# Ledger of designs, part 47: designed miniproteins, single chains, continued (4)

Each design is a single chain, and the fold is of that chain. pLDDT is the mean over its residues in the fold that is shown.

## One batch from the design tools (miniprotein)

Design m13610
Fold by ESMFold2-Fast:
Structure m13610 (fold): chain A 95 residues (1-95)
Amino acid sequence: EEKKKKALEVIDKAIDDLSAAANRLEAQGVEHIDEVATLTLAIISLVLAKKGIEQGNVEEALEFAKRVFKDAAERVPSVRDLLEKYIKELEELLK
């Protein structure tokens, strides 16, 4: 129960941070379109992970979210440190 609450808080914060990053990159110009697309797909995937957590599939949803963060960190260098922080938070929740 406590783990589920913390998981939802982490995912909500990540969605907000990635949305802000995507908006910032979009404002910088069309050369960032692939990065904006990557972050947009990551946000959609995290919304699905949030639903999984709400339905009680916490561990599976967190493992999925961790994979989403790893993919986005590889493809979007400007958010890599932020996403590595979220990966660490998810790993603590998976212990």
Scores: mean pLDDT 86

Design m13611
Fold by ESMFold2-Fast:
Structure m13611 (fold): chain A 55 residues (1-55)
Amino acid sequence: DEAKKKKIELIQRIVKNTRETTELLKEAHPERADQLDKDVKAQEEAHQREIEELK
């Protein structure tokens, strides 16, 4: 379905943007680097599961 493909593309874009934003935040706030890495990894895993459910 085209709608599912578009949603997967959107999720992939969100994942990329979130990772890039997280790297910038880690540079600005190195004291939060560990927490930011854990948070972004959890979000990436959640998005990966959502993509798999859409297939």
Scores: mean pLDDT 83

Design m13612
Fold by ESMFold2-Fast:
Structure m13612 (fold): chain A 81 residues (1-81)
Amino acid sequence: SVEEQIREAAEDEVEAIEKELGELSEEDREELLRLAEELLTELYELKKSGKISKEEYEKKAKEAAEELLRKARELKERQEE
């Protein structure tokens, strides 16, 4: 299903981030995963609407990935408290 594809993509994104930034706590990882699923769902709905080109979709996907990385860094900083 589309939801399963989104979940798998979100898991891949979170794993890639953990390889770059280091391991997150289970709770922080779950929070990041939820954000990834939310952002990817929004991208899917934009694509489904037919209002966005493939190139613009790729741009929005990059912006979502940057937002996810920013959130991951914020969570990582909180762990250092």
Scores: mean pLDDT 80

Design m13613
Fold by ESMFold2-Fast:
Structure m13613 (fold): chain A 76 residues (1-76)
Amino acid sequence: MTPLDEAIRLLEEALERARAAGDLALEAQLLVSLAKIYKEKGDFEKAREYAERARELARQAGSPAVDEADKILEEL
């Protein structure tokens, strides 16, 4: 497993916990991290999907993660 694949697995596990807790701000931050990793892997389609989802949840939560999601989408 590459370091990026391990990071994805850990973030997906954390994302499950955030969703179960209803923590929209944490879910948005984890989705930003997933978008960054998929961008590094060259999977721009998944990077965009995660960044768009992160942006929506960050807006609902009033989280600064919205700025990070917007930056990722601009770079894709």
Scores: mean pLDDT 85

Design m13614
Fold by ESMFold2-Fast:
Structure m13614 (fold): chain A 90 residues (1-90)
Amino acid sequence: MEELRERAREHGQKAAEAEKAGDYATAAKHYVEAARALIELAAEGDLVAAQAAALYIAAASFLAELAGDEEALKEAEEAGKELLEVMKKL
C-alpha cells in the first residue's frame, strides 16, 4: 500500500498549495483525491488513515462550498459516504 500512501501525500500537498493560492475548487478536488486514497488504506485497517480521510473530506466540503463548485461538493459527499461504509465494517 506504499502507492496509496504516496498518492494521499501528493494530493494533500497539491491541495494545500492550491488553497494557499486561493484556488479553492482545485484544493477541494485534491483533498477528495487524497481522502479516497486514505479510505482505501482505512479499508485495510489503517485507522490513522481513516481519521486523516475524515479531515480531508471536511476540508474539501468547506472549500468546495466557498468556491461554489457543486461537482467538487458532490465528490466530497461521495467520499464521506465511502468512509462511513468502510468504518462500519471495522
Scores: mean pLDDT 86

Design m13615
Fold by ESMFold2-Fast:
Structure m13615 (fold): chain A 86 residues (1-86)
Amino acid sequence: MVEKVKKALKEKGFEHVSVSQGPDGRLSIGAIMYGVTEEEAIKKLKEALKEAGFEITDISSTTLPDPADGRKRVLVSATAVPLPPP
């Protein structure tokens, strides 16, 4: 499950992806996306998690310059729970 979520996020363009899963199946997620708005990054994160079978319960974002090259980077943090089966 964690690897599926990491893959989905990387396919949407997220870099530096961190995903951990708690004993109840709840995910804690941190990821960075470059060259986008916070709104666009949040939208892509929601799409990736839904495709992986998860619903976001909490989300936050911030925009910071990358210390290596000064590019705009969007850091997103989220918690997510498994979607019920259809």
Scores: mean pLDDT 78

Design m13616
Fold by ESMFold2-Fast:
Structure m13616 (fold): chain A 72 residues (1-72)
Amino acid sequence: MVVFEGTKDSIPALVAAVRALAAAGERGTRIELIFKNVSDEEAEKMYQAVRDAARAAGLDAEIEFKKIELEE
């Protein structure tokens, strides 16, 4: 299981990490995405970016996301 935490500004780092996992030959990995203080639109964009990177890299992974809002 791999856990990533971030915001929309973390997308390039998340994409790089997904590509690194694929290059290392990871298969059947569960990837958990934890997003803090992001809008639904931002969370969707981050999820799509990670999903598209995983698909492009041929990474066989189950991708799950969690949205956390810290203080209103």
Scores: mean pLDDT 68

Design m13617
Fold by ESMFold2-Fast:
Formats: structure tokens, sequence, C-alpha cells
Structure m13617 (fold): chain A 104 residues (1-104)
């Protein structure tokens, strides 16, 4: 329905905002080694929040394959120990976001 599409677009915008926060925190972790742990934790939390918004978009669209991919990426976020791992997960979340956006 048009209402479900509108909700999906709002959730996608929230995803893009959290993704931007994660990118900023990743960049701060790289440029501020003395505060690495704080920026790493911020990047990890923002990336998990971004993934949660994509789960909501996938559920609205009844897209089980995208939902399963995002759930797997959230498990990768929980296990991530380095900024490089978070950057790789961010790229994969961006790809899922692009595919879901085409369906809205």
Amino acid sequence: SSSQIALGKEKLALFENELTRAIMAINMAKSNPDNYDIYFDTAKASLDNAARQLEDVARILNDQKSLDKVKALREEIKKAKTIQQLEQIREKLTDVGIELKKKL
C-alpha cells in the first residue's frame, strides 16, 4: 500500500542518517588513535542501528532474502574487532540499502 511505501521510505532515511554517523565515527577512529575505543564503539552502535532500520524496511517489503542478509550483517557487527571490519560491513549494508530503495 502507499502507506507501507511511505513508512519504508522513512525507515530508509533513518538508515541513511545512522550510516552517516557510523562513517563519521569510523573517520574519527582513524584520525584520533588516543580515542579509538570511543569512536569504535560509536561506529559499531550506529552501524547496528542502521542495520535495524534496514530490517524494518525488509519486513515492510516482505523481502525475506534482504532480511536474512541484514540479520547476518548484524551478527558480523557484534563480532567486529577492527574499524576495517566495520568499513566492510558498512559497504555491504549500503548495497542492501540500494536494493531495498529500488523497491520503494
Scores: mean pLDDT 91

Design m13618
Fold by ESMFold2-Fast:
Structure m13618 (fold): chain A 68 residues (1-68)
Amino acid sequence: SELYEKIKEINEAISKKAEELIKQGVDRDKVTEAAQLAIQKMNDKLIAGEKVSKEDAKKTLEEEYKKL
């Protein structure tokens, strides 16, 4: 499924960015929570047929982190 491949790609981009932030000394619990929220938002957009880039996904992670 094309949708499944896009979901996988976006989720992997968020997880990789979260891992990089944790390695840089950012709070693990907050980054993990922000990543889960970002994954949910990006998946909702993809399921709704919206176009989402890896850059959009990483920015969403950063935005969700700042709200925590």
Scores: mean pLDDT 86

Design m13619
Fold by ESMFold2-Fast:
Structure m13619 (fold): chain A 86 residues (1-86)
Amino acid sequence: SPMREARRRLAFLEAEITLIRMGIHELSKIDLPEDELQSLKDKYKAKLDAVIAEAKRLAAEFPQLAQETQALIDKANDNKAAIDAL
């Protein structure tokens, strides 16, 4: 069903957010040149922006998932803030 596929897709996006959060934590332990660190920040922020865009699309198609999609958007924005703090 379309709803089951949407829920499966949300679970996949949450897994991506979880992996990015873990990557941010590990990256904070590595001493990188400023330009290389900035390149990684830009790359992972772009991935988070893509997750936010897809979550917004899913919320528009499936209004009953609005709370679940908003929670995912909030987590993605928290990860973007954590990247900016690196």
Scores: mean pLDDT 89

Design m13620
Fold by ESMFold2-Fast:
Structure m13620 (fold): chain A 90 residues (1-90)
Amino acid sequence: MSLEEAEEYLRRGKELLAAGRYEEAVEAFRKAIEGYEELLKEKPSKEIAKNLVEALEVEALALTFLGRYEEAQRVGKRAREIAEKFGLLP
């Protein structure tokens, strides 16, 4: 997946989230996450890691709105681990 495709899935997911279409938002965010993870494996990048963390955080939010709390916690933990690894935490 290209960077532009991953960014487009993230944008679409945010639009779906704003519209209250939480299940569709989760699907879009998962596609963005897959793309960012593939890109990050090919070439480590703080910018790509930042986008991956954002995608994970908004997926966790959408999962929380769906009452899928266990999944939301796992995804939030992944976001924290990536943020720490790439020095994105203050």
Scores: mean pLDDT 87

Design m13621
Fold by ESMFold2-Fast:
Structure m13621 (fold): chain A 81 residues (1-81)
Amino acid sequence: MTPEQREAVKIVIRWAMEELGKSPDKEKGIEGAVELIRSLMEEYNMSKEEVLEIIREVKEENPEYAELADEIMERLSKLPE
């Protein structure tokens, strides 16, 4: 992907985490975020390693979402390659 596409993916992931923070159903919100991230991986042909790196950067830049980021990363890590 281009640097511009990578930045756009990072922005989408950050906004998804912000919306999860507002969701009354955290489990549904996390499932939705994982499915969104999987769709982005398919569209941009991203590896699991690349998407986990982007989520890590979002976590580092937005420590208020650290717990949500960790949960999403754990769920993505359990998906088969």
Scores: mean pLDDT 78

Design m13622
Fold by ESMFold2-Fast:
Structure m13622 (fold): chain A 64 residues (1-64)
Amino acid sequence: MAERNLQAAREAGAAGARGGAGLAGGSWVTHGMPKEEAARIAAEAAGLPLEEARRRTESGYRLM
């Protein structure tokens, strides 16, 4: 995988969250998915390290 492409995916994901696009991430996490499974999929889809994806998923649960 191209590192530049992974970096762009990370920035796009962060920009979406920053803009309060909201429900795409929140609803997906709260769809009854286990926290660890949601983190794995987010890591692959957004090109994030698994630990960072876990932090984001956990933040979503905490806010909800």
Scores: mean pLDDT 52

Design m13623
Fold by ESMFold2-Fast:
Structure m13623 (fold): chain A 96 residues (1-96)
Amino acid sequence: MVLSPEEVAKMGIEREVRAAREEAAARGWDPEDPADLGRALGELWVKAGYMELDEETGLYRATTEVAKAWLLKTFGSTEASEEQLAAYAERMLAEL
């Protein structure tokens, strides 16, 4: 079956939301709360080596060129706050 680019993108979002929900639940967070899902996504990307958490600022900073490009496109910066990640998680949930 040939999938449209929109269907492929939707499948990517579904996979990320599932992974974030599993990580949130594993940490004792609420997998249905966008704030906890956003934090879970940030922590998954840190675990994968795409980002690091600056504990002094609370910002997630991109460590790879791919992650920097994605953050610039998504948030306009190579860093993302917990509030920005929560808003992103809320948008992903709305697109499912």
Scores: mean pLDDT 76

Design m13624
Fold by ESMFold2-Fast:
Structure m13624 (fold): chain A 74 residues (1-74)
Amino acid sequence: MSDEELLKEVEKESEEIVKKAKEGADPSVLASRITALALRVIGAEIDGEISEETAERMNKIILETAKKVDEILK
């Protein structure tokens, strides 16, 4: 329900994913975590738990996280 609480969870998971990428975590595990995070946001948006504006902001964070991971793993 709380946009702020879910946004903080997305931010925290995104930071952890980037940290694990820098530490040499398996690319398949990182991709799985990014996918799970994206599905969580989609589910919350469909269920009306978050605003469309908040969902858009979360999706931007996830996309930036995916780009950072891709750059680290190059």
Scores: mean pLDDT 81

Design m13625
Fold by ESMFold2-Fast:
Structure m13625 (fold): chain A 108 residues (1-108)
Amino acid sequence: MKTVTVIETLDGAVTPEELVSRIRELARKALEQAEKEGADRATAVLNLTGMTPEQSRAAVEAAAPVLEEIAREHPNLTVGVFATDEDGNVVAQAVARADGSVTIGLPA
């Protein structure tokens, strides 16, 4: 099985509306690349850097409903949103899987 992976990094705080727009665009790019390459699966990864724990929580919570929608429409696409601190540690995440489930990890 061939998988295409598309990764994008956003530095600094983004609004929930901007985040949703970027998630949808990244998902579209991953699906287009998979079609061009004849891949069976696509993975889209959005890394959010330079965010506070509060911004990371808000971003992941805003992403979750969009990821659920995308997972239902595109079962061959995996989309992950990861928020990292200044040291590169993942402090919050939301991941949509091919079964339509979304897993959320939030900062303490």
Scores: mean pLDDT 78

Design m13626
Fold by ESMFold2-Fast:
Structure m13626 (fold): chain A 58 residues (1-58)
Amino acid sequence: MEVDVEAVAAGDVERAAESIAKTTGLPLEQAREIARRLAGMTPEEARQVAEDLSKAER
């Protein structure tokens, strides 16, 4: 599963939230909170956070 890093880096919260929800299985509401925190991050930073979330759910 992969987060749409381009959407996250562009600060597109709605698109990033959908990607995060699919990747992590979180409710869209919670994914939007995470997406907002990722807004303005570099693609590298956003990918690192996505990996940490994937590991934390296991």
Scores: mean pLDDT 65

Design m13627
Fold by ESMFold2-Fast:
Structure m13627 (fold): chain A 107 residues (1-107)
Amino acid sequence: MTDEEIERMRELARETVQALIDALKAKGAEVKVLSERFEVTEDGVRLEVDMEITYDGKKVKVRLTVEATPDGVRVVRAEILEADSPEAKEKALQLLSDAFQAVNAAR
């Protein structure tokens, strides 16, 4: 891939993460991005984003992994890194599931 193709894949990955953040906010969550990490792979670009999701006053720290290739963008993984309570973790997983469905439906 050219440097220009890599940068386009990075932008596509960021746009996908932003769509997920917007979907979470539409569900009543507050989202703060803590860090972004890019890796160039054989097939494209991998983006890992750590974020803090606040819902009903409870906080959960999540890591999202998104892969952008010439064939499209995929959300590969969502991991709970930290949760204020088991209830906060369960709510965050539900919010993430709903956000993924909303992004896939909107395409």
Scores: mean pLDDT 81

Design m13628
Fold by ESMFold2-Fast:
Structure m13628 (fold): chain A 68 residues (1-68)
Amino acid sequence: MTAEEALAAVRAVLDAGGGTASGGLASTAHELSKAGVLRPEAGQAVGAAGRAGASDDEVLATVRAHLR
């Protein structure tokens, strides 16, 4: 899985759940960390951003910050 595919997966969750908090964000980031594309703390960081009502761009910036 590439960094671009990881960002596309997170975008798909944002599109399905709206531009803010979704339980799917943390789960998706955790699966991407298990796949070795994101760092292990990415699930907690992305989930926290979503719960805080971060914008789609802020959530995607959090994902980029956690890319390996």
Scores: mean pLDDT 74

Design m13629
Fold by ESMFold2-Fast:
Structure m13629 (fold): chain A 92 residues (1-92)
Amino acid sequence: SLEEFRKQLEAALAYYKKQAEAYKDKDEEKYLLAEALAAAVETVLAVLDKTKSLEAAKEEAERVTELLQEAGEKILEGKPIKEVVEELKKKL
């Protein structure tokens, strides 16, 4: 349901924001990754709130998941996490 999907997204957002706060000043790479994941979840939530459509939010979640997969591949190829995260945020 739309309400269940919203609750899942809100829980994920709270989790990533908490992780970003925990890694702030301790681990720059983990901080940047947690912030990027929080931004990704916020992007899907924004579509859900604007459209009030589960279908539109799921389609946006698929788009965002593909962007996250591309970012993950670039990191595995040895690209700097900071550059990959900055590029990802521009595409969200």
Scores: mean pLDDT 89

Design m13630
Fold by ESMFold2-Fast:
Structure m13630 (fold): chain A 91 residues (1-91)
Amino acid sequence: MKKKEEEFKKRKEELEKVLKTAKEKLKEVITPPEEEFQRLFEEYLEQIRESMPRADEELQELAAEVAALAEYLIEKGKEELVEKIIEEAIK
């Protein structure tokens, strides 16, 4: 049981680092208006909670923030740049 908990913690830490890096890089491109960001964040937070029920709220919120920023940039025609940022965050 403890070994599975250590594996989960390590995967969580790795995912959190990727998401934090992606968030920083996406924010540098364009900062969305607060109202638009909040709407997208709430939509993605519900989806993230359904897909990652075992994740902590902090990790779920971070994933939703990244998803909201990415969606806003895609809607503004920056899809290729979003894909490059995510790929660089994973490397």
Scores: mean pLDDT 76

Design m13631
Fold by ESMFold2-Fast:
Parts: structure tokens; C-alpha cells; sequence
Structure m13631 (fold): chain A 81 residues (1-81)
């Protein structure tokens, strides 16, 4: 539902503003698992790949990959509206 998509976006945004990049990666991974039914298999694979790459990257690159993952998540969730 639209309300579930908006709640997911709100929870992701709160994590991004209140957590370190390392903590944000773990919390967002948990949110993706909780809301996995909002994503196609292709979009879910792309999101998880970006999060996994971010975990292995230096802090600046990790932040960039995290933001890319969030963008893919937002666009993927909106496709179901």
C-alpha cells in the first residue's frame, strides 16, 4: 500500500540522519528484509548488491553506495504505486 511505502521511506530517512554509515548499512539491510515484498527480484538483488559493496568500501565510498541503494529502493517502491 502507499502508506507502507511512505512508512518504509520514513524509517530509511530516520536511519540516515541518526546513525553512522556502518550502523545505517545494518539497519537498512534489516528494513529491506522486512519490506522485501515491495521489490521485484531484480530490484531486490540490485539493492542488496549495493549494500554488500558498501560494507566492504572505505567510509566515503560506503556513503555514496548507501545513497545509491536508497535511491534504488525509493524508485523501486514507487513503481508499485
Amino acid sequence: SNEEVEEFKREVQEVLFTKTVEEALEEIRKLVERYKHLFSEEDLERILELLEEAKKADPKEAANLLFEAVQVMSEAANKRL
Scores: mean pLDDT 80

Design m13632
Fold by ESMFold2-Fast:
Structure m13632 (fold): chain A 82 residues (1-82)
Amino acid sequence: MRESLQAVRGLLYQEAKKRGSDELTVEQAVQALREALQQGYISEEQFQLAVERLRQVAAQKGSDVITFRQALEAAEEAIRAT
């Protein structure tokens, strides 16, 4: 879990940094998670759960733009649930 979470955090941070803020789109967050999956840091199940949680956060917010913290929390919950 520790290595998976550190990798996901780093990848999400890089996507947020590209925007020059602590915000990223759901699509950018999904791309970061897909890279983590491809590198073996998370499983297919963890990836699918994280994407679902990210979309739920965006729907609740009423925007496809979420904070880095919201994206990280969604990923952490998915990793912990499996």
Scores: mean pLDDT 81

Design m13633
Fold by ESMFold2-Fast:
Structure m13633 (fold): chain A 57 residues (1-57)
Amino acid sequence: ADTEAIAERLVALAAANPGDPWVARSLRRTAEFYRSQGKHDLADRLEAVADAAEAAA
């Protein structure tokens, strides 16, 4: 629940700040953390959002 809420907040932050390299970097770091915790679905989602944010920049 809490990890999903944090992921949703980061997705919203990326959408509000397109092209910000710090936001994309933060998403990738958070994805790595969730992957280490076995939350692969959340990690995959955050990586996809980071990729989209970088492509939009």
Scores: mean pLDDT 76

Design m13634
Fold by ESMFold2-Fast:
Structure m13634 (fold): chain A 67 residues (1-67)
Amino acid sequence: MTQQRQQKVLLVADVLEQQGHTQQAAQLRQLAATDPDRATELAADQVGTLSPEQQQQLIQQVLQLEQ
């Protein structure tokens, strides 16, 4: 469902912001409100540019925020 995809993208954006990727997080939040599918693709691309350590930490934090 669109709402669930939006929520997951927003969780990724929150973690990116906490890691100092403020502009990337803002971009994801903006896109998630208008096009969650594109936001999901953008989130995957942005995560792919992170270091392996940052990727691992992001995945761990997102899973922790998921109920």
Scores: mean pLDDT 75

Design m13635
Fold by ESMFold2-Fast:
Structure m13635 (fold): chain A 85 residues (1-85)
Amino acid sequence: MEEVEKVVEEAREFAEEMEKEDKEAGKIARETLEQIEEIARGTRRNAERFPELAEEIYRSGAFLMRALLRVTKDRVERLLEEKRE
C-alpha cells in the first residue's frame, strides 16, 4: 500500500517538475502519471477483493508502476538532451 502511494507521489512530482521545464516533457510525464494512477486504483480494488493476496497484489502493482516511471524518466532525459544538442 505505502509503496504504491509513494510511486504515485513520485510520478506526480516528476510531472509537475517536467511541466515547468518543457511542454513536451511535461506532457509525456503527465500521461505516465495518469497511467500510474489508473494502475494504483486497480491495484487497490484487487487487494480489497482478494485480501488473501493483498501483499502480492501491492508488490506487483508497485513494481509495474516503478518500471513505467523509470522508463518515462529515461525517455524524458533523452528528449531533453536532444533538445540541448
Scores: mean pLDDT 87

Design m13636
Fold by ESMFold2-Fast:
Structure m13636 (fold): chain A 87 residues (1-87)
Amino acid sequence: MAEELREEARRLSREATETGKEALKLVKKGENLEESYKRTLEMAQRLSEVDLRLREAGVLTPELAIELASGLLSADGAAIAARIELE
């Protein structure tokens, strides 16, 4: 199951990066701010949960850790930007 969990993490990292990019574009236009905030928060949470599972299973590789961190920063950064625009 180690490779299945790592592939899930890679998929979620890519999804988080794309979700963050899309949300940031909407935030820059002042559109769908609340929905963008919720979506990026949910993505960051899912990515954090997968990171924890990988660490607990002892199957997290350095390469995957960097990819997860990149995805998390993208999603969390977009969530922060959306929150600032909502205030």
Scores: mean pLDDT 83

Design m13637
Fold by ESMFold2-Fast:
Structure m13637 (fold): chain A 78 residues (1-78)
Amino acid sequence: ELERLIQEARDRIDAAYEYGLATGDVEKAKELMDGIIEDFRERLKELGVSDETIEKAVEELRQYGDEKLAEVERKLAA
């Protein structure tokens, strides 16, 4: 279940990445990614996942999102 929710969050982050590339709106892409991560955190809390596990998974998703935002910035600068 946790792996499925992580994959769904990654897929949504990928959609925000594509939005950023298509529009050039890096600020909006970041806002969308932040919202996805907060929705993911809320979902795990509802499922009774431990705070330690939630924070670890959230940190991994934030790193993934930050990497995707850096890619958008690099591609838009080219």
Scores: mean pLDDT 84

Design m13638
Fold by ESMFold2-Fast:
Structure m13638 (fold): chain A 75 residues (1-75)
Amino acid sequence: SLPPLSAEEVEEARKALEEMMEKAGVKLEEVRGLSDEEIEEALANGRANPDDPENARAAQKAVLARSLRVLEELA
């Protein structure tokens, strides 16, 4: 089990995630539109074929979606 994050740490993590989404050109709606199954599939496809630009883009969105879910669970 991980120690609980402070409110300040949660806010810093949220800000960092928003900045990452802006840099990637990914909207919050796109990230929230992914199911847990789609996230796992996209990450697996990215690992199997990292040089495929479609798989790379899908894996990038999946990483952001997973990070958002973890952050919302900790908040």
Scores: mean pLDDT 75

Design m13639
Fold by ESMFold2-Fast:
Structure m13639 (fold): chain A 96 residues (1-96)
Amino acid sequence: DREKLKERLLAYVDKGIETGKTITPNSVFASVEEAWIAAMNLLVKAFGREEVYRMIEEDRFLEKADELLANNNGSEETATLAGLLVRIDNLLRENK
């Protein structure tokens, strides 16, 4: 149910913008949904809302991770963002 997951991620982007919360290594969440909402808002702060929408709709998470790693050498922030993008791509592929 990959398309339903994409619709859910798009809704999480909107909720993340509304709440203003971002995921951090020390974040504690009441639910997995809250964690994903915070993760989407982290991506929005890094890349902008329209780019995150495009990544979800067009399945461009790995492309964006590769672009980040090619263009931003050796930063912990870049590695964290790229790791999150890869995890989301894996989630979309594993959602059977």
Scores: mean pLDDT 76

Design m13640
Fold by ESMFold2-Fast:
Structure m13640 (fold): chain A 59 residues (1-59)
Amino acid sequence: MEEAEKARKEGKNKAAIYLVAYEALDDWLKTHPDASPETQARLEAERKEAREEFEKLMK
């Protein structure tokens, strides 16, 4: 998530932010299926949002 923090500060790289967030969230959810229900639901929502926004920005 350090790379996501850098991308966030560089406002023009929104696609990079969403891509990094999506990949990190997707990987984390796959490797932590036993995460708390609250954490899992929040990260799944963020992963879905990041994917949709990334796809929109990538045309």
Scores: mean pLDDT 72

Design m13641
Fold by ESMFold2-Fast:
Structure m13641 (fold): chain A 93 residues (1-93)
Amino acid sequence: SRIEELRERVEEAQAELDKKFEEWLKKNPGYGREYMLDFWSEYLGLPREELEYIANNPDDVEAHRELVTRLVVKLGKMTREEVEELIEVEEKR
């Protein structure tokens, strides 16, 4: 179904993000997980402070939703409109 295809694209986006983070760590030896926010800030063009907020507030569904939206769009897996379509269908179920 269309919704299963969109969910698969989100999973593919997560896998691609993990790969890019590993590539960034190889390019920046000596950086550990403590610098993960620096990687995300650089990759997404977001302020580090915003990412620190999201990391410290895992239950903030709206903030995490926006981060996921930016990630899947940046990776070229989905448009914002396709993410909104997936959200709308999930909220109706």
Scores: mean pLDDT 72

Design m13642
Fold by ESMFold2-Fast:
Structure m13642 (fold): chain A 104 residues (1-104)
Amino acid sequence: DPLLAAYRQARAELEAVMDEYLKAFPDSEEAKQLAADYRQMLADIDRQVERLKAEATTDDNKVYYNVFLKLVLDDVQALIAQLKSRFDEEKARYEKLKANLEKL
């Protein structure tokens, strides 16, 4: 099942990006809350995937399962891009502040 494998890979990448974000900003309550929210979302998606997979015994349910996996994969990939963009912006802001302090 290449679509399920792609989803699992994207899920692992999202977890890795969240871990890097928390590691970069360990004292950020906003980062901790965002990571907790995303972990809860992934747990809810995992439960839905397993349910739909178990129900995929008819042609209509198989189509629905594949459509759901595709939508979730697209959403997870979009979240990865959003988190990477946010992380890069915060890192760039920190580097600019550091460079400005070195000019003093």
Scores: mean pLDDT 80

Design m13643
Fold by ESMFold2-Fast:
Structure m13643 (fold): chain A 83 residues (1-83)
Amino acid sequence: MKELKEIAEEVAEEVRKRLLEVGASEEDAEAAVTALLSGANIQNPGMLRMLVGIAASRLSDNPEAVKVVYEGGEKVLEAIKKL
């Protein structure tokens, strides 16, 4: 549990930085961070994918930002699978 929380926090911080670097708004970056942390807390792969998809839909006009959100989601998903 502690290891998953640490990984999720690190991934969320990286995703926030990368989203801002590719021109996403701070509000959309915060939505993506919330989706990753909430998905990790629930520890359910399907729920994580759903929350990540919702966050990515807010960034649909920015392909680079969408990729960043899905890449972050994949890292958190792999951490959940190791539990």
Scores: mean pLDDT 81

Design m13644
Fold by ESMFold2-Fast:
Structure m13644 (fold): chain A 60 residues (1-60)
Amino acid sequence: SREERLKKIQELGEQLMAKVKNARKEGIDKGLSEEEIHARMMDLTLEGSDEVSEAIKKLK
């Protein structure tokens, strides 16, 4: 159902957000520059957003 697909999209988004936040914390702990931290967060966002985009495309 539409509700089931929306829940899956929400779950994927929440998982992506958690990964991105963890990458930021890790980068800060390692003393990386803001630019390096953003690059790492971007890579995770692009990877995770592909999964979210595919889930959205399956909605009519």
Scores: mean pLDDT 78

